# Designed miniproteins, single chains, continued (3), part 95

Each design is a single chain, and the fold is of that chain. pLDDT is the mean over its residues in the fold that is shown.

## One batch from the design tools (miniprotein)

Design m11297
Fold by ESMFold2-Fast:
Structure m11297 (fold): chain A 87 residues (1-87)
Amino acid sequence: ATLNLTPEEQSQLEDFKQEALEIAKKIPSTEKWVAARLSLISLDVDPTDRGAWNFIHSLIKPSNPEKAEELLKFHRKLLSKAQEQGV
């Protein structure tokens, strides 16, 4: 079953994905760019994917610690929602 997100939650998910992608573009590392893209694909399939969120958090935290804290709160919110929806 697919996790049902509100339009606001979908917008927040896309915002975190976009921030991670922009940070990954600035890193002179093909490996980190590939890992970032794979994490985004994983979140398109499963928006609660722990590995994907952990990697995105690691990209955002050095340049924006406040956004990284918001990401952790959002991931926890999605995990709770998934449990409530039985997915």
Scores: mean pLDDT 83

Design m11298
Fold by ESMFold2-Fast:
Structure m11298 (fold): chain A 92 residues (1-92)
Amino acid sequence: MELTDEEMDAIIEELERYLTEQGLTRLAEIVTRLLREGRRRKDDEGVIHLMLALGRLAREGRLAELDEEGLRREAERARELIEKKKEEYKKE
């Protein structure tokens, strides 16, 4: 399903609030900026990869360890995993 601009902004605001409530204020600033930059560039795939990386890192309890470069690396890993899955589906 396609998200509207208003729905995406609401998701970004919710993520910022969640991270700030966890005491991860610096990460909240980084995440909010990167998601808004992706939205401005209409890089919907990059936004999805970043959100998937955040969800995985939250589940693993690793959010407090992240700087901007670490977050970008984890988003890149999410992209590679998705591309690998897309290739597997095309070959069958």
Scores: mean pLDDT 73

Design m11299
Fold by ESMFold2-Fast:
Structure m11299 (fold): chain A 82 residues (1-82)
Amino acid sequence: EVDEAIKKAREAAKDNPELLKALDYGVERTKDSPYARKLLAEVLTEAAKIPDKEEQLFLIRSAARSLLPYTAEVLREVADLL
């Protein structure tokens, strides 16, 4: 469920204010696509587990290469915010 995925992402990023702001941006940017929102939240949940910023960015950008163009574009925008 999309709402559960977003809650999980926010909980995972709770100690990272920069990632939380990027998540909120991505959620708003993908509001018209529940599939894109769920995928974005899942990617950012995994990224939140990575303490190294460069490795975190690598994961987000790598995920973008494997996704549909719309979700990929939003993930690249999110990575650029971090």
Scores: mean pLDDT 80

Design m11300
Fold by ESMFold2-Fast:
Structure m11300 (fold): chain A 100 residues (1-100)
Amino acid sequence: SKEQLIKDVEQLKEDLLELMEEYMKEEDPRKKAILATSIAITTAGIYFLAKLIAPGDKEMEKLMDEFIEAVTEFLRNPSEEAKERVEELLDKLIAYLKEK
């Protein structure tokens, strides 16, 4: 159901934020690379679930592009502000999907 897919996106949001927190704390380059990979996979999961909820929706694609750009910026320049930007954009995406 749409409701279950939205719950799956909300769970992936929680997972993503935890991974981002760990990424900021990690000092081992190898472990940091593994965390970055997990962040990328979780982001891709959110993308594919959002496409199942709102297939062909141009506004959803725009919100997804903004979210993916924010994740990419976080990985380049990790900070609490960059993490909060990712959360803000993902919350906007989830709110949009709930109204669809």
Scores: mean pLDDT 90

Design m11301
Fold by ESMFold2-Fast:
Structure m11301 (fold): chain A 96 residues (1-96)
Amino acid sequence: MTREELLEAIREGIRALAAVDGVALGDEAVELAAERLAERVAERGDITPEELAEAFLEAARELERRGGDPADVAALREMAARIRAQDAAGRAVLAA
């Protein structure tokens, strides 16, 4: 898989996750998150829920620094919080 093929697959995955939450992310927000996820995936071939959440938070911080759409910044932060909440709930069930 080329870097471009990996990035495109990740962009589609991010859009699919946003759509499940009823969110329409702008292209800049998707690209910033995809670049961060591609770096992590390229190293190991997989990512954890915490790494996914951190990539969204890093993308939100960079988008905010660039003066991007505040709705996209808020959406990325909300998606990260939901990923962390779902991961924590799953770990609690497995620990019981």
Scores: mean pLDDT 78

Design m11302
Fold by ESMFold2-Fast:
Structure m11302 (fold): chain A 94 residues (1-94)
Amino acid sequence: SLIDEIEEFTERLRANLDNREAALATLEELRKWLEEQAKKSTDPEIKELLERMARGLAEAIELLRAETDPRSQRTLLQTVIAGLEETARWLREK
């Protein structure tokens, strides 16, 4: 379920690469969900990973809010997507 949810959020971001408001809403929802999953996690490695992801997303959200160039906004979202895909791959290998 953790991997499936990350993949669902990743696809929602991919669908909204050119829609800043929808992308921001998706990132905020993902950040809150990661914080909730971290709080519920009993695995210290998973908890630390989820907490780091939530912090990284908080930073990405602030950068996206400040960015006015659509190309830079798209690049930032693509970077977030790549990070989520790498994390999902790592979780499958655990």
Scores: mean pLDDT 87

Design m11303
Fold by ESMFold2-Fast:
Structure m11303 (fold): chain A 76 residues (1-76)
Amino acid sequence: NEDIKEMIEKSKEFYEKEGIDKMAEEGVKVGKEKGMSDEYTIFGMYTAANKVKGKKEGEEGSKKTKEIIDEEKKKE
C-alpha cells in the first residue's frame, strides 16, 4: 500500500511536469522495477491523472498505461 501511494504522488508530479504520455511510460517502468502487478500500475496511473484533471484524464492515463504494457508483452 505504501508503494502504490508513493507511485501515485510521484506520477501526479510527473504528469504536471511532462504530461500524460510520459507519466504512463514512467509508471510502467517503476511498476516493473517494484514488482507491481499490471492492475496496480494501471490503477496508480488512473488515480494520479484523475487527481490532476478528473475522471476523463484518469481514463486516458489508464488506457495509455495498458497500451504500453500490451506493447511490451507483444515484443517478448
Scores: mean pLDDT 79

Design m11304
Fold by ESMFold2-Fast:
Structure m11304 (fold): chain A 92 residues (1-92)
Amino acid sequence: MEAEKEALAREAAEELRREGAPEEQAEAIAEELAELAALAREAERAGDREALEAVARGVAEAGRHLAAGDYEGAREALRRANREARERLERH
């Protein structure tokens, strides 16, 4: 549901801001994370292990960027993961 995705994005943005991320970057990253979470649910329902692996790799890569304070890198990593997961799911 769209409302659930909005709620997840809000919670993620608050957590990122608490950890020191600038507001604009926190919101952008949170939106990508919420989308990735929705794609992970779809991949799980479809039994698409490759899509789930793409999600997991994207989260790990974004986490490394966030640990380094590279918010732009984290956002790009999540955007790539979202694109890859969608592409894999379309093959079903």
Scores: mean pLDDT 80

Design m11305
Fold by ESMFold2-Fast:
Structure m11305 (fold): chain A 86 residues (1-86)
Amino acid sequence: DAEEKSRRLLEEAERAVEEGDVKRLEEIAEEALEWAEETEGLEFSEEDRERAKEATAAAGALGVAKREGKSLEEARERAEELIKKL
């Protein structure tokens, strides 16, 4: 189910952000794109892949910030740190 898949990917992204695991964020983004391609028959460009990595880092950082009671600014700063290493 799409809802369960999306939730699991987000939870994995949150853990990767907490661990600073940039390679895991890349894997999560690739898994999300592969799942979308399989279910929707879409093809993704290299730019789409790079955007998916950034989006995964941002979503994970936001999730962590919400759970830890931190600000949106702190979430943005954390995502930016990780994106620079992608």
Scores: mean pLDDT 82

Design m11306
Fold by ESMFold2-Fast:
Structure m11306 (fold): chain A 80 residues (1-80)
Amino acid sequence: EEEELALARNFKPENIEELIRILVESDSQEVRDAARRALISGATPEQLDEAEKRILPTLPPELQERFRKVVEDLKKAVQP
């Protein structure tokens, strides 16, 4: 979780998938908030679409619906 927080504070395009996974899977509100801020400030909608396409099949069914909603919310925040 300290490692996840550090990742979220130092946004890199190659970390987009990991940041989205943190936002969906992390039990820490602080880590999720940091990941959300990083994605909103640094990611494009196209990068979010590509990450969703790669991550969605790897998630258990109970997280897939949450993941879709999280990505949709992020896209609206990135391109309001």
Scores: mean pLDDT 73

Design m11307
Fold by ESMFold2-Fast:
Structure m11307 (fold): chain A 76 residues (1-76)
Amino acid sequence: SSIVNSHLKKAEEYKNSGDQKYLAGDYEGAANDYYKAFNELDLVKSELSEEQKAKLLDYSVKAGVMDIKIAVDKVT
């Protein structure tokens, strides 16, 4: 549907923004964008293909890695 396609496009835009922030060393900004990418797809999860659902796991893993980097930076 056009609604699902809109959420897929927004998720990809957030993921790409997160990737750029990660490369710039902005781990907090990257985490925020990866969580936004996840949330866009989570809203339409019931209508996603199995391949598209794999993106949810990818975005959550990327966000989690950023959270670990932030935690390490704060204590070391």
Scores: mean pLDDT 86

Design m11308
Fold by ESMFold2-Fast:
Structure m11308 (fold): chain A 96 residues (1-96)
Amino acid sequence: MEKKIEEAEKLIKELEEKKDEEGLYKVAAASYIAQELIAKSGYTDKAQEEAVEIVLKAAKAAKEKKSIREIAEILGIPERTLRRRIELVKKREELA
């Protein structure tokens, strides 16, 4: 798990350095979904492991310039769910 967290952080840092706003929003949306999973599951070890896997997969796909549709397929979620979370992340930044 720790190695996967480090890999995800490294990939996110690369997106930040490239100023890839679209990639960063995709990863932020996946992180939001991961946090919802942990909260809904009562912070179980299994939910935390699944959450880390979600963020890592999203970060890898964003680095490869995958579309929202492709990332949703990789994460096993509906495209509309990922799009909705991207909109929520963008709105949160506007309100901050």
Scores: mean pLDDT 78

Design m11309
Fold by ESMFold2-Fast:
Structure m11309 (fold): chain A 55 residues (1-55)
Amino acid sequence: MEEFEKLLEEAKPYLTDAEIDAIRGLYEGMLRAGASKEEVLKAVKEAIEDFIKRK
């Protein structure tokens, strides 16, 4: 949780509220599906980079 919140805080200036909400949904969904914390954090970082790259 701590590492995830740190990633969101660092990304907040570059993302919309909707994009942040989508990333939170991805994080929660992957954990519920049985993904490891490492896999979830990798997917979150990729999602942040993808959203920033689109701008």
Scores: mean pLDDT 79

Design m11310
Fold by ESMFold2-Fast:
Structure m11310 (fold): chain A 78 residues (1-78)
Amino acid sequence: MSEIQQLTQQLAQLLREAVESGEISVEAAEEIARAIEKLIETGSEQALQEAKELARRHASPETAERINALLEQIHKLL
């Protein structure tokens, strides 16, 4: 499995746990997941910033920081 696939799996797990805890709605998690897919497809700085902004809007500051750290790691590998 590639490093990108491992980091994407960690992001998926983090989003699932945030939904299960009631921290993020299913709808918000789906929006963030779509932004992550766009980042992986394009590798663009714009897609990274969009995904980071969605995490900040929907998640707690602590969860958004964790999501954004993983997003930055994925972007560096693209």
Scores: mean pLDDT 84

Design m11311
Fold by ESMFold2-Fast:
Structure m11311 (fold): chain A 61 residues (1-61)
Amino acid sequence: SRERIRAVAERNAQRRDEILEKESGRKLTPEEIEALADRYVAQLEALTGVNRLVAEHELSL
């Protein structure tokens, strides 16, 4: 569902922020996190079939 895709995208954006802080000491702004989540939603919605399922699974890890 679209809600599930959004939740996965938001979780992935937050995880990327945590990794970036750990590796470089820089945090993403709330606006950057939202933009990143929006980008992930668009990317997931553009995929079809097995490619979409693989991307969802990889982003959930």
Scores: mean pLDDT 71

Design m11312
Fold by ESMFold2-Fast:
Structure m11312 (fold): chain A 85 residues (1-85)
Amino acid sequence: SMEGTLALMERQIERLVNDKRASTESRVASVVEMIKLALKIDKMPMETVKEQVRKLLERLRKAGVSDEDIEQIREAAEKVLKELS
């Protein structure tokens, strides 16, 4: 269900934000996979997925992830969102 997929995305975001040892490369891979599963498998609305990605990036910034690392994650997320739009 859409509610179930949203709850899974929220749990994935929480895990990504709380994993202080995660590399930027690992975070990029996890975000890309989360977007692909939400859009291709669960057919979530594009705007809902974009909002969840925005919330993830804001939470990572507040958790102390560098602006350079945030930009790499944002760029990868925007690329996959564009490919699947």
Scores: mean pLDDT 83

Design m11313
Fold by ESMFold2-Fast:
Structure m11313 (fold): chain A 71 residues (1-71)
Amino acid sequence: MKITYTETVPVKAGELVVFDVAAYSRKFGPTVLTAHLTGSGETKTAAPSTSLLYVRAKEGDTEVVFTATTV
């Protein structure tokens, strides 16, 4: 069964947000994490082998949409 979890995290410009990819992979099995900055439109994706996903908010970013999807 494919599990998808989505979370919206409020951020300020210049803030560094860290997502624990390894914690999701331990709980749900191999998981792809995607983080999308809604203001700047930047998207970062981390493979299941990644331990942490680092996302730095840019000017105009007010939130990050984080999606964890099992593979």
Scores: mean pLDDT 77

Design m11314
Fold by ESMFold2-Fast:
Structure m11314 (fold): chain A 97 residues (1-97)
Amino acid sequence: MEEEEKKKREELKEFLEFLLEYLRKKGKLTPEAEAKIKELLKALEEGAPSEKISELLRELHKVLEDEDIKEAYLEYARKVSNEEELKEMEKALKEEE
C-alpha cells in the first residue's frame, strides 16, 4: 500500500510536468494554471498529505477546462507507450550481445 501510494505520487508528478509543457506548447497555459501546477509539484516534492494534494487537484480543475486535462492525459499516455517501446528495443539489442 505504501509502495502503491509512492508510485501514484510519482506518476502524478510526471503527468503534471507533462501537463505544464503540453499547455505551454498549445498556448493554453495561463499564469493561474501555471501557478497551480507548480504549487502541486512543490507539494508532491515536499511530501504533503494526500488531503492537501486532493485539494490542490480540485483547485487546478477549477482553472483548467476538463477537455484540456483529458487531452493532455491522452497525449501523456501515448508518450509513455512510446517510451516502453524504446525500452523493449534497447533490451532486444542488449540480448544480441
Scores: mean pLDDT 74

Design m11315
Fold by ESMFold2-Fast:
Structure m11315 (fold): chain A 77 residues (1-77)
Amino acid sequence: SEAEEIEKKIKELVKEMIAKAQEAIARGLSPAEIEELLSPILKEIQELIAKSSKPEKAKAIAREGLRQVGALLQAYL
């Protein structure tokens, strides 16, 4: 279904966000530079959630991914 395709795309974007966060941390980028790098991906995830016919499930998937990104950034500090 379209909702399942959106969920899959959110999972792919979360993986991209985690990979970019890890690379940025490894390169010693500032928190502000990391935020600017991740901002476009976060916006795309938010747009996909808004278009989903199952927004609560899409939000849950996004939330878990964002929790992982947050944990990475917290450990970097």
Scores: mean pLDDT 84

Design m11316
Fold by ESMFold2-Fast:
Structure m11316 (fold): chain A 66 residues (1-66)
Amino acid sequence: SEAADRALLTTPKLQARYDEVVAKIKENEEDEEAVFKYRLSREAIALGGAVLKVVDKKERGEEVES
């Protein structure tokens, strides 16, 4: 879900990138190719944020949420 994906983005820079990609999807919803590419970008940003959070917690010796 968009809200859950956005919640993983704790930095203003990542949130700005996510919001920009979401806006591009809405602006280009008639262009199936553009929408597909932006959906992949959105998913990559969300996954990157989640992975970084897991790695950062592990490096600090903190528990990782399942």
Scores: mean pLDDT 65

Design m11317
Fold by ESMFold2-Fast:
Structure m11317 (fold): chain A 60 residues (1-60)
Amino acid sequence: HMTEEEKAAIEFTAEGLDIAAVSFLRGLSKEETEKIRQAVKEGKVDELRAEVDRLSAQDS
């Protein structure tokens, strides 16, 4: 059994996010995870990386 967040994490890794970014994503809300998943589907990997960095900086 795999959650939507876990499925998204696998997709993010395939799109070039590393394991550390995937671990960070597991702490996000369902809404935040869905926004990132939409960006990946739209091929906006560079924008996605910038968004993860922004959220990570706020979380720190």
Scores: mean pLDDT 60

Design m11318
Fold by ESMFold2-Fast:
Structure m11318 (fold): chain A 62 residues (1-62)
Amino acid sequence: SLEEKALESLKRMSELLKESMTLGVEAIKYAATSVSTGSKEDLEKAGEYSRKSLELDKKARE
C-alpha cells in the first residue's frame, strides 16, 4: 500500500541520515586535529568523511 511504501521510505531516509551524521562527526574530529597538528593526512581524511557524509545526506533526500 501507499502507507507501507511511505513508512519504508522514511525508515530508509532515517538510516541514511544517521549514517551521514556519524560520518560528519568523524570529519569534524579529523578537521579539528588537522588544525591543531597541521597534519595533511588528517585534513585529507576530514575531506573524505565530509564528502561521504554529504553523499549520504543527498541520497536520503532523493
Scores: mean pLDDT 86

Design m11319
Fold by ESMFold2-Fast:
Structure m11319 (fold): chain A 78 residues (1-78)
Amino acid sequence: DRLTERQKRTLAALYLSNGDLDKAAELLGVSRSTVLRHVRRLEKLGVVRLIRKGNRTVVHLLDLELAARVTDEVLAEE
């Protein structure tokens, strides 16, 4: 599956935040709603799943190997 640069950065932020939307938003410098919009696109690609736990929404990474590789690629650009 081919990811856009934005999708790669979103996936990397989710990996580094262990699926926490608020922490991922902070890492990306965007709003929680912006991260959620990008996460929904990643869910359609089958690389993440949104799970609601009571009043919290958590993102589960379905392919940890892909997420780790993409995170390394994103961090190497900085």
Scores: mean pLDDT 81

Design m11320
Fold by ESMFold2-Fast:
Structure m11320 (fold): chain A 115 residues (1-115)
Amino acid sequence: SPKVQEILEQALEIAQNDQESENYSNEKAREALSYIQEKSENSDLSAEKILTFRGLSVLVLEEYVKRYQKLPSKATLEKILNFIESKIVDENIVLSDEEEEQLKQRVEAFLSSLE
């Protein structure tokens, strides 16, 4: 999806300037995923948009780890999550069933890699 790719690249630009990025560890990656999950569950977004928010947030985290072999700082992660949420709300972003399934599979693959 062009919109998914645009959000991903813009979120990664926010993370690119993170001078406080942390060295990768499975424990810290699980902490970041837990924070994404907590923010998703405490969101005022509709159920459909919560799923989109969670999927996009995990996708950004996965791509950051893949490109930099680091994790964003908690402050940078919060900026990324706020950016994704604002884009979903302001632009009324809704994923197709196919895009949701692809994000679910990618999220599950990333989570499995942390075991």
Scores: mean pLDDT 79

Design m11321
Fold by ESMFold2-Fast:
Structure m11321 (fold): chain A 78 residues (1-78)
Amino acid sequence: MKEIIEIKQTKTESGKNLVKITRIKRTPEGDEIVSEEEFIASEEEVDALIREYEKQGFKVVKSVTDSEGVRNIILEKE
């Protein structure tokens, strides 16, 4: 069983950073969405949140900002 955290940070119409966090449980039967959260946060606040997940045993496996400015971060824990 593997736990996955997916973090997406996008710009809102007001110029704020909207952060969506999806918690996924990967099983042999498929992926199960455990929770989804949306809130406004700075890049520094997201980095602090990543540090907290790292303390829980998660590892950053992907960190990419696309051409549209969407920041996508994936963390995994086994």
Scores: mean pLDDT 80

Design m11322
Fold by ESMFold2-Fast:
Structure m11322 (fold): chain A 99 residues (1-99)
Amino acid sequence: TDQLIQQARDLINQGTGAYNNGDYDSAIQYYQQAADLARQAGDLRTLAVAYLGLGEALLNQGDTDSAIDYYRQARDLARQAGDDLTVDAADSLIQRAQS
């Protein structure tokens, strides 16, 4: 629903704020909550964005394998949603994490 989508986006913004402060544990919690709400709403685009955030936070904690897994899931969700910008972002992050 629109209300759940807005709450998920607000949580993504809070996760991004925590990430920018180097608080990766808090970022992960916010992105996980956002993913749960996006999933409840059936919003694949917002779910994909939350999964990119989870991947980036995990990568910064040294969990490269989990990060790549989340980037791939985000790419597949973004493809289903027709969100080419998020697909391109996910592909770029996968390439960077594997280099």
Scores: mean pLDDT 90

Design m11323
Fold by ESMFold2-Fast:
Structure m11323 (fold): chain A 80 residues (1-80)
Amino acid sequence: SKKKEEILKYAKEKFEEVLKLAETLSEEETVKKFREMEEEIAKLADKYAPDDSEFKKELAEIMKEGLEKLNDIYLKKLKE
């Protein structure tokens, strides 16, 4: 589905945006931005693909990878 591909692309693009902001924002501000993005993506998935378990797994993997990258950025900042 073209819409599912657009949502996956949007999720990846928004993650890159949040990762870039994480370099300048506080941890609290970045977590807030991440939650807002996660909520928007969840609403899109529920609207366009509520019963697609494979699509939801793909989104969950993108979310997990992005969260791991965010955690790495903040761990590095705390040590520097």
Scores: mean pLDDT 78

Design m11324
Fold by ESMFold2-Fast:
Structure m11324 (fold): chain A 74 residues (1-74)
Amino acid sequence: MKLSEKELEVETLLAFGDMYRAMGDLAEERGDKETALEWYKKAEEVYKQALEIDPNNERAKKGLEEVKKRIEKL
């Protein structure tokens, strides 16, 4: 089974969002809240882009929710 171009684009955006969130988590673990915020903001934008393509994508919604919670606790 091969994903459609739109589905592949969403999966790619989700992968980048997860990566940026992980970079934010790493920066937060190191006590660098400013760098963590920059990575979380990048993750937020990428998850929002995925939701523009697929508004019902539960992975994008969950990722965005998690990133927003992390930003609020900084």
Scores: mean pLDDT 84

Design m11325
Fold by ESMFold2-Fast:
Structure m11325 (fold): chain A 66 residues (1-66)
Amino acid sequence: SLREKLVERLKELAKDNGYITKEDFIKALLELGVSEEEARKIAEKYADKNGNVTKKAFDEAVKLLE
């Protein structure tokens, strides 16, 4: 599914650090046709205190898109 493909891509991007930046996460969501407003809301919800989205958060965040 698109969800599984996105999660795989996000995990590859986070391979070295275990996270990606909130801005990179928003960009990935926009590439799938999610609106900027929705992408920002999802990223804000799942970003940590440092502005990063962890691998654990990817699966949960992407569920909101299906």
Scores: mean pLDDT 76

Design m11326
Fold by ESMFold2-Fast:
Structure m11326 (fold): chain A 58 residues (1-58)
Amino acid sequence: MLSLQEAQSLVGSSSGASGMARAAANDPETLALLRELVEQGKGGLNTQAALVLAESAN
């Protein structure tokens, strides 16, 4: 499982955000972490896009 700091670093790039979206689609803990990053405004559009992709996969 990723820490909040590691997740924030990953969503800083489009490829990292894509990886987070795939992980969040299969792991509710990663999905919760991604939601927390969106709520905190971390990673901007990349984080929001990753959350939308993960939620649409469910």
Scores: mean pLDDT 70

Design m11327
Fold by ESMFold2-Fast:
Structure m11327 (fold): chain A 66 residues (1-66)
Amino acid sequence: MDVYELRALSDIVPTSPEDISLKKGEVRRVELTGVDTETGRLHVRDLETGQEGYVPLSSVELTRVG
């Protein structure tokens, strides 16, 4: 599978129950599961916890690591 390092560029406060909350500089190892281009959100799965949810595309940095 394609593995990415997801880094929060700012504090991410959830606007809906399906959103992931992250602090600025927090890093997660994730699998990309979808893109919502209408809302500018990325759906990801955390590979350590199994948590799935949305993060804003503009507030995260993605680096391919696997």
Scores: mean pLDDT 79

Design m11328
Fold by ESMFold2-Fast:
Structure m11328 (fold): chain A 80 residues (1-80)
Amino acid sequence: SEAQKLIKEGRKLVNEGVAAEARGDLERSAELFLKAAKLYEQSAKIYEQQGDTKKADGAYTMAYLAEEEARGSKSEAEQQ
């Protein structure tokens, strides 16, 4: 499904964001986590429209966590 494809793409971006953070590329890390969060939010909205509240909640949680990671990376980048 499209919602499931968005979750998979988001997870790939999270993995890329973690790799960017590990090498000190904090601006790139923040961009990747923010893009992942948007994909997770889009997936959550599709699951809501399908009536799958449990999968929607899971996707919203993933979006929230990715946004928190992006915020952390941005704060670190701005203070260097």
Scores: mean pLDDT 86

Design m11329
Fold by ESMFold2-Fast:
Structure m11329 (fold): chain A 86 residues (1-86)
Amino acid sequence: SELERLERELAEILGEAVVKVLRYIRAKKAGVPAEEVPSIEEVKEAIKALEKAIALLKELGADQSDIDLLEKLLEEAKKLLEELEK
């Protein structure tokens, strides 16, 4: 599917941990059971990858809408980390 293709491309750019966190957040928002729950370490790796990507995009003068999307995902990943550490 188109979504599966995009997830594979995202994994190649930002790493598997980011895709796993995205899948979990998407499932949670849709009210469906997540196939796999990311570990605390995987969420931390996703946060690190997203922070690095946002910093690089800002240096490159990327479109603000792309930066905003990644910043929103970073906020959601940080919230997930807080939930998993309880």
Scores: mean pLDDT 81

Design m11330
Fold by ESMFold2-Fast:
Structure m11330 (fold): chain A 82 residues (1-82)
Amino acid sequence: MDYKKLAEQYEKLGEEAWKAKRFEDAAGYYRKAGYHYYLSKDYENAIKAYRKALEAAQKANAPPSVLRSIEEMIKILEEKLK
């Protein structure tokens, strides 16, 4: 299964949701994109996707626990680039 292709598809869905101002949906899609980039070992694109997820979650007024979980994923992935 091509995880990178799946990540790119979820990223496009996130972009569509963002343009429609459906920020909760955008956050969900960008999180799925980040996870699939992670499975493909594309940590740079995974970080970019999770950063977009964080911004979308902030615009959706997501609970602090959700924001912290996304920030923690970004930190873990940044450590993998060392």
Scores: mean pLDDT 87

Design m11331
Fold by ESMFold2-Fast:
Structure m11331 (fold): chain A 71 residues (1-71)
Amino acid sequence: SEAEEAERLKQIEEETLRLLAELLARHGLPPVRADDSPEEIVARFGQLSPEAQRELYARIREAAERIRRRA
């Protein structure tokens, strides 16, 4: 249903932001703030090394697949 789709997308979004925050903290970078725009969040992702960016993408992909399988 549309409600199940919206809930799944919300879970993926929340998990993505959590994974980004964890990786930024691990690398000693400033945290994502609640009032950050999507553009500012992308800029924070860009502060990670290419290696860390690949790690983040892999974890996001795995989390999204896990959430989709449950739906």
Scores: mean pLDDT 75

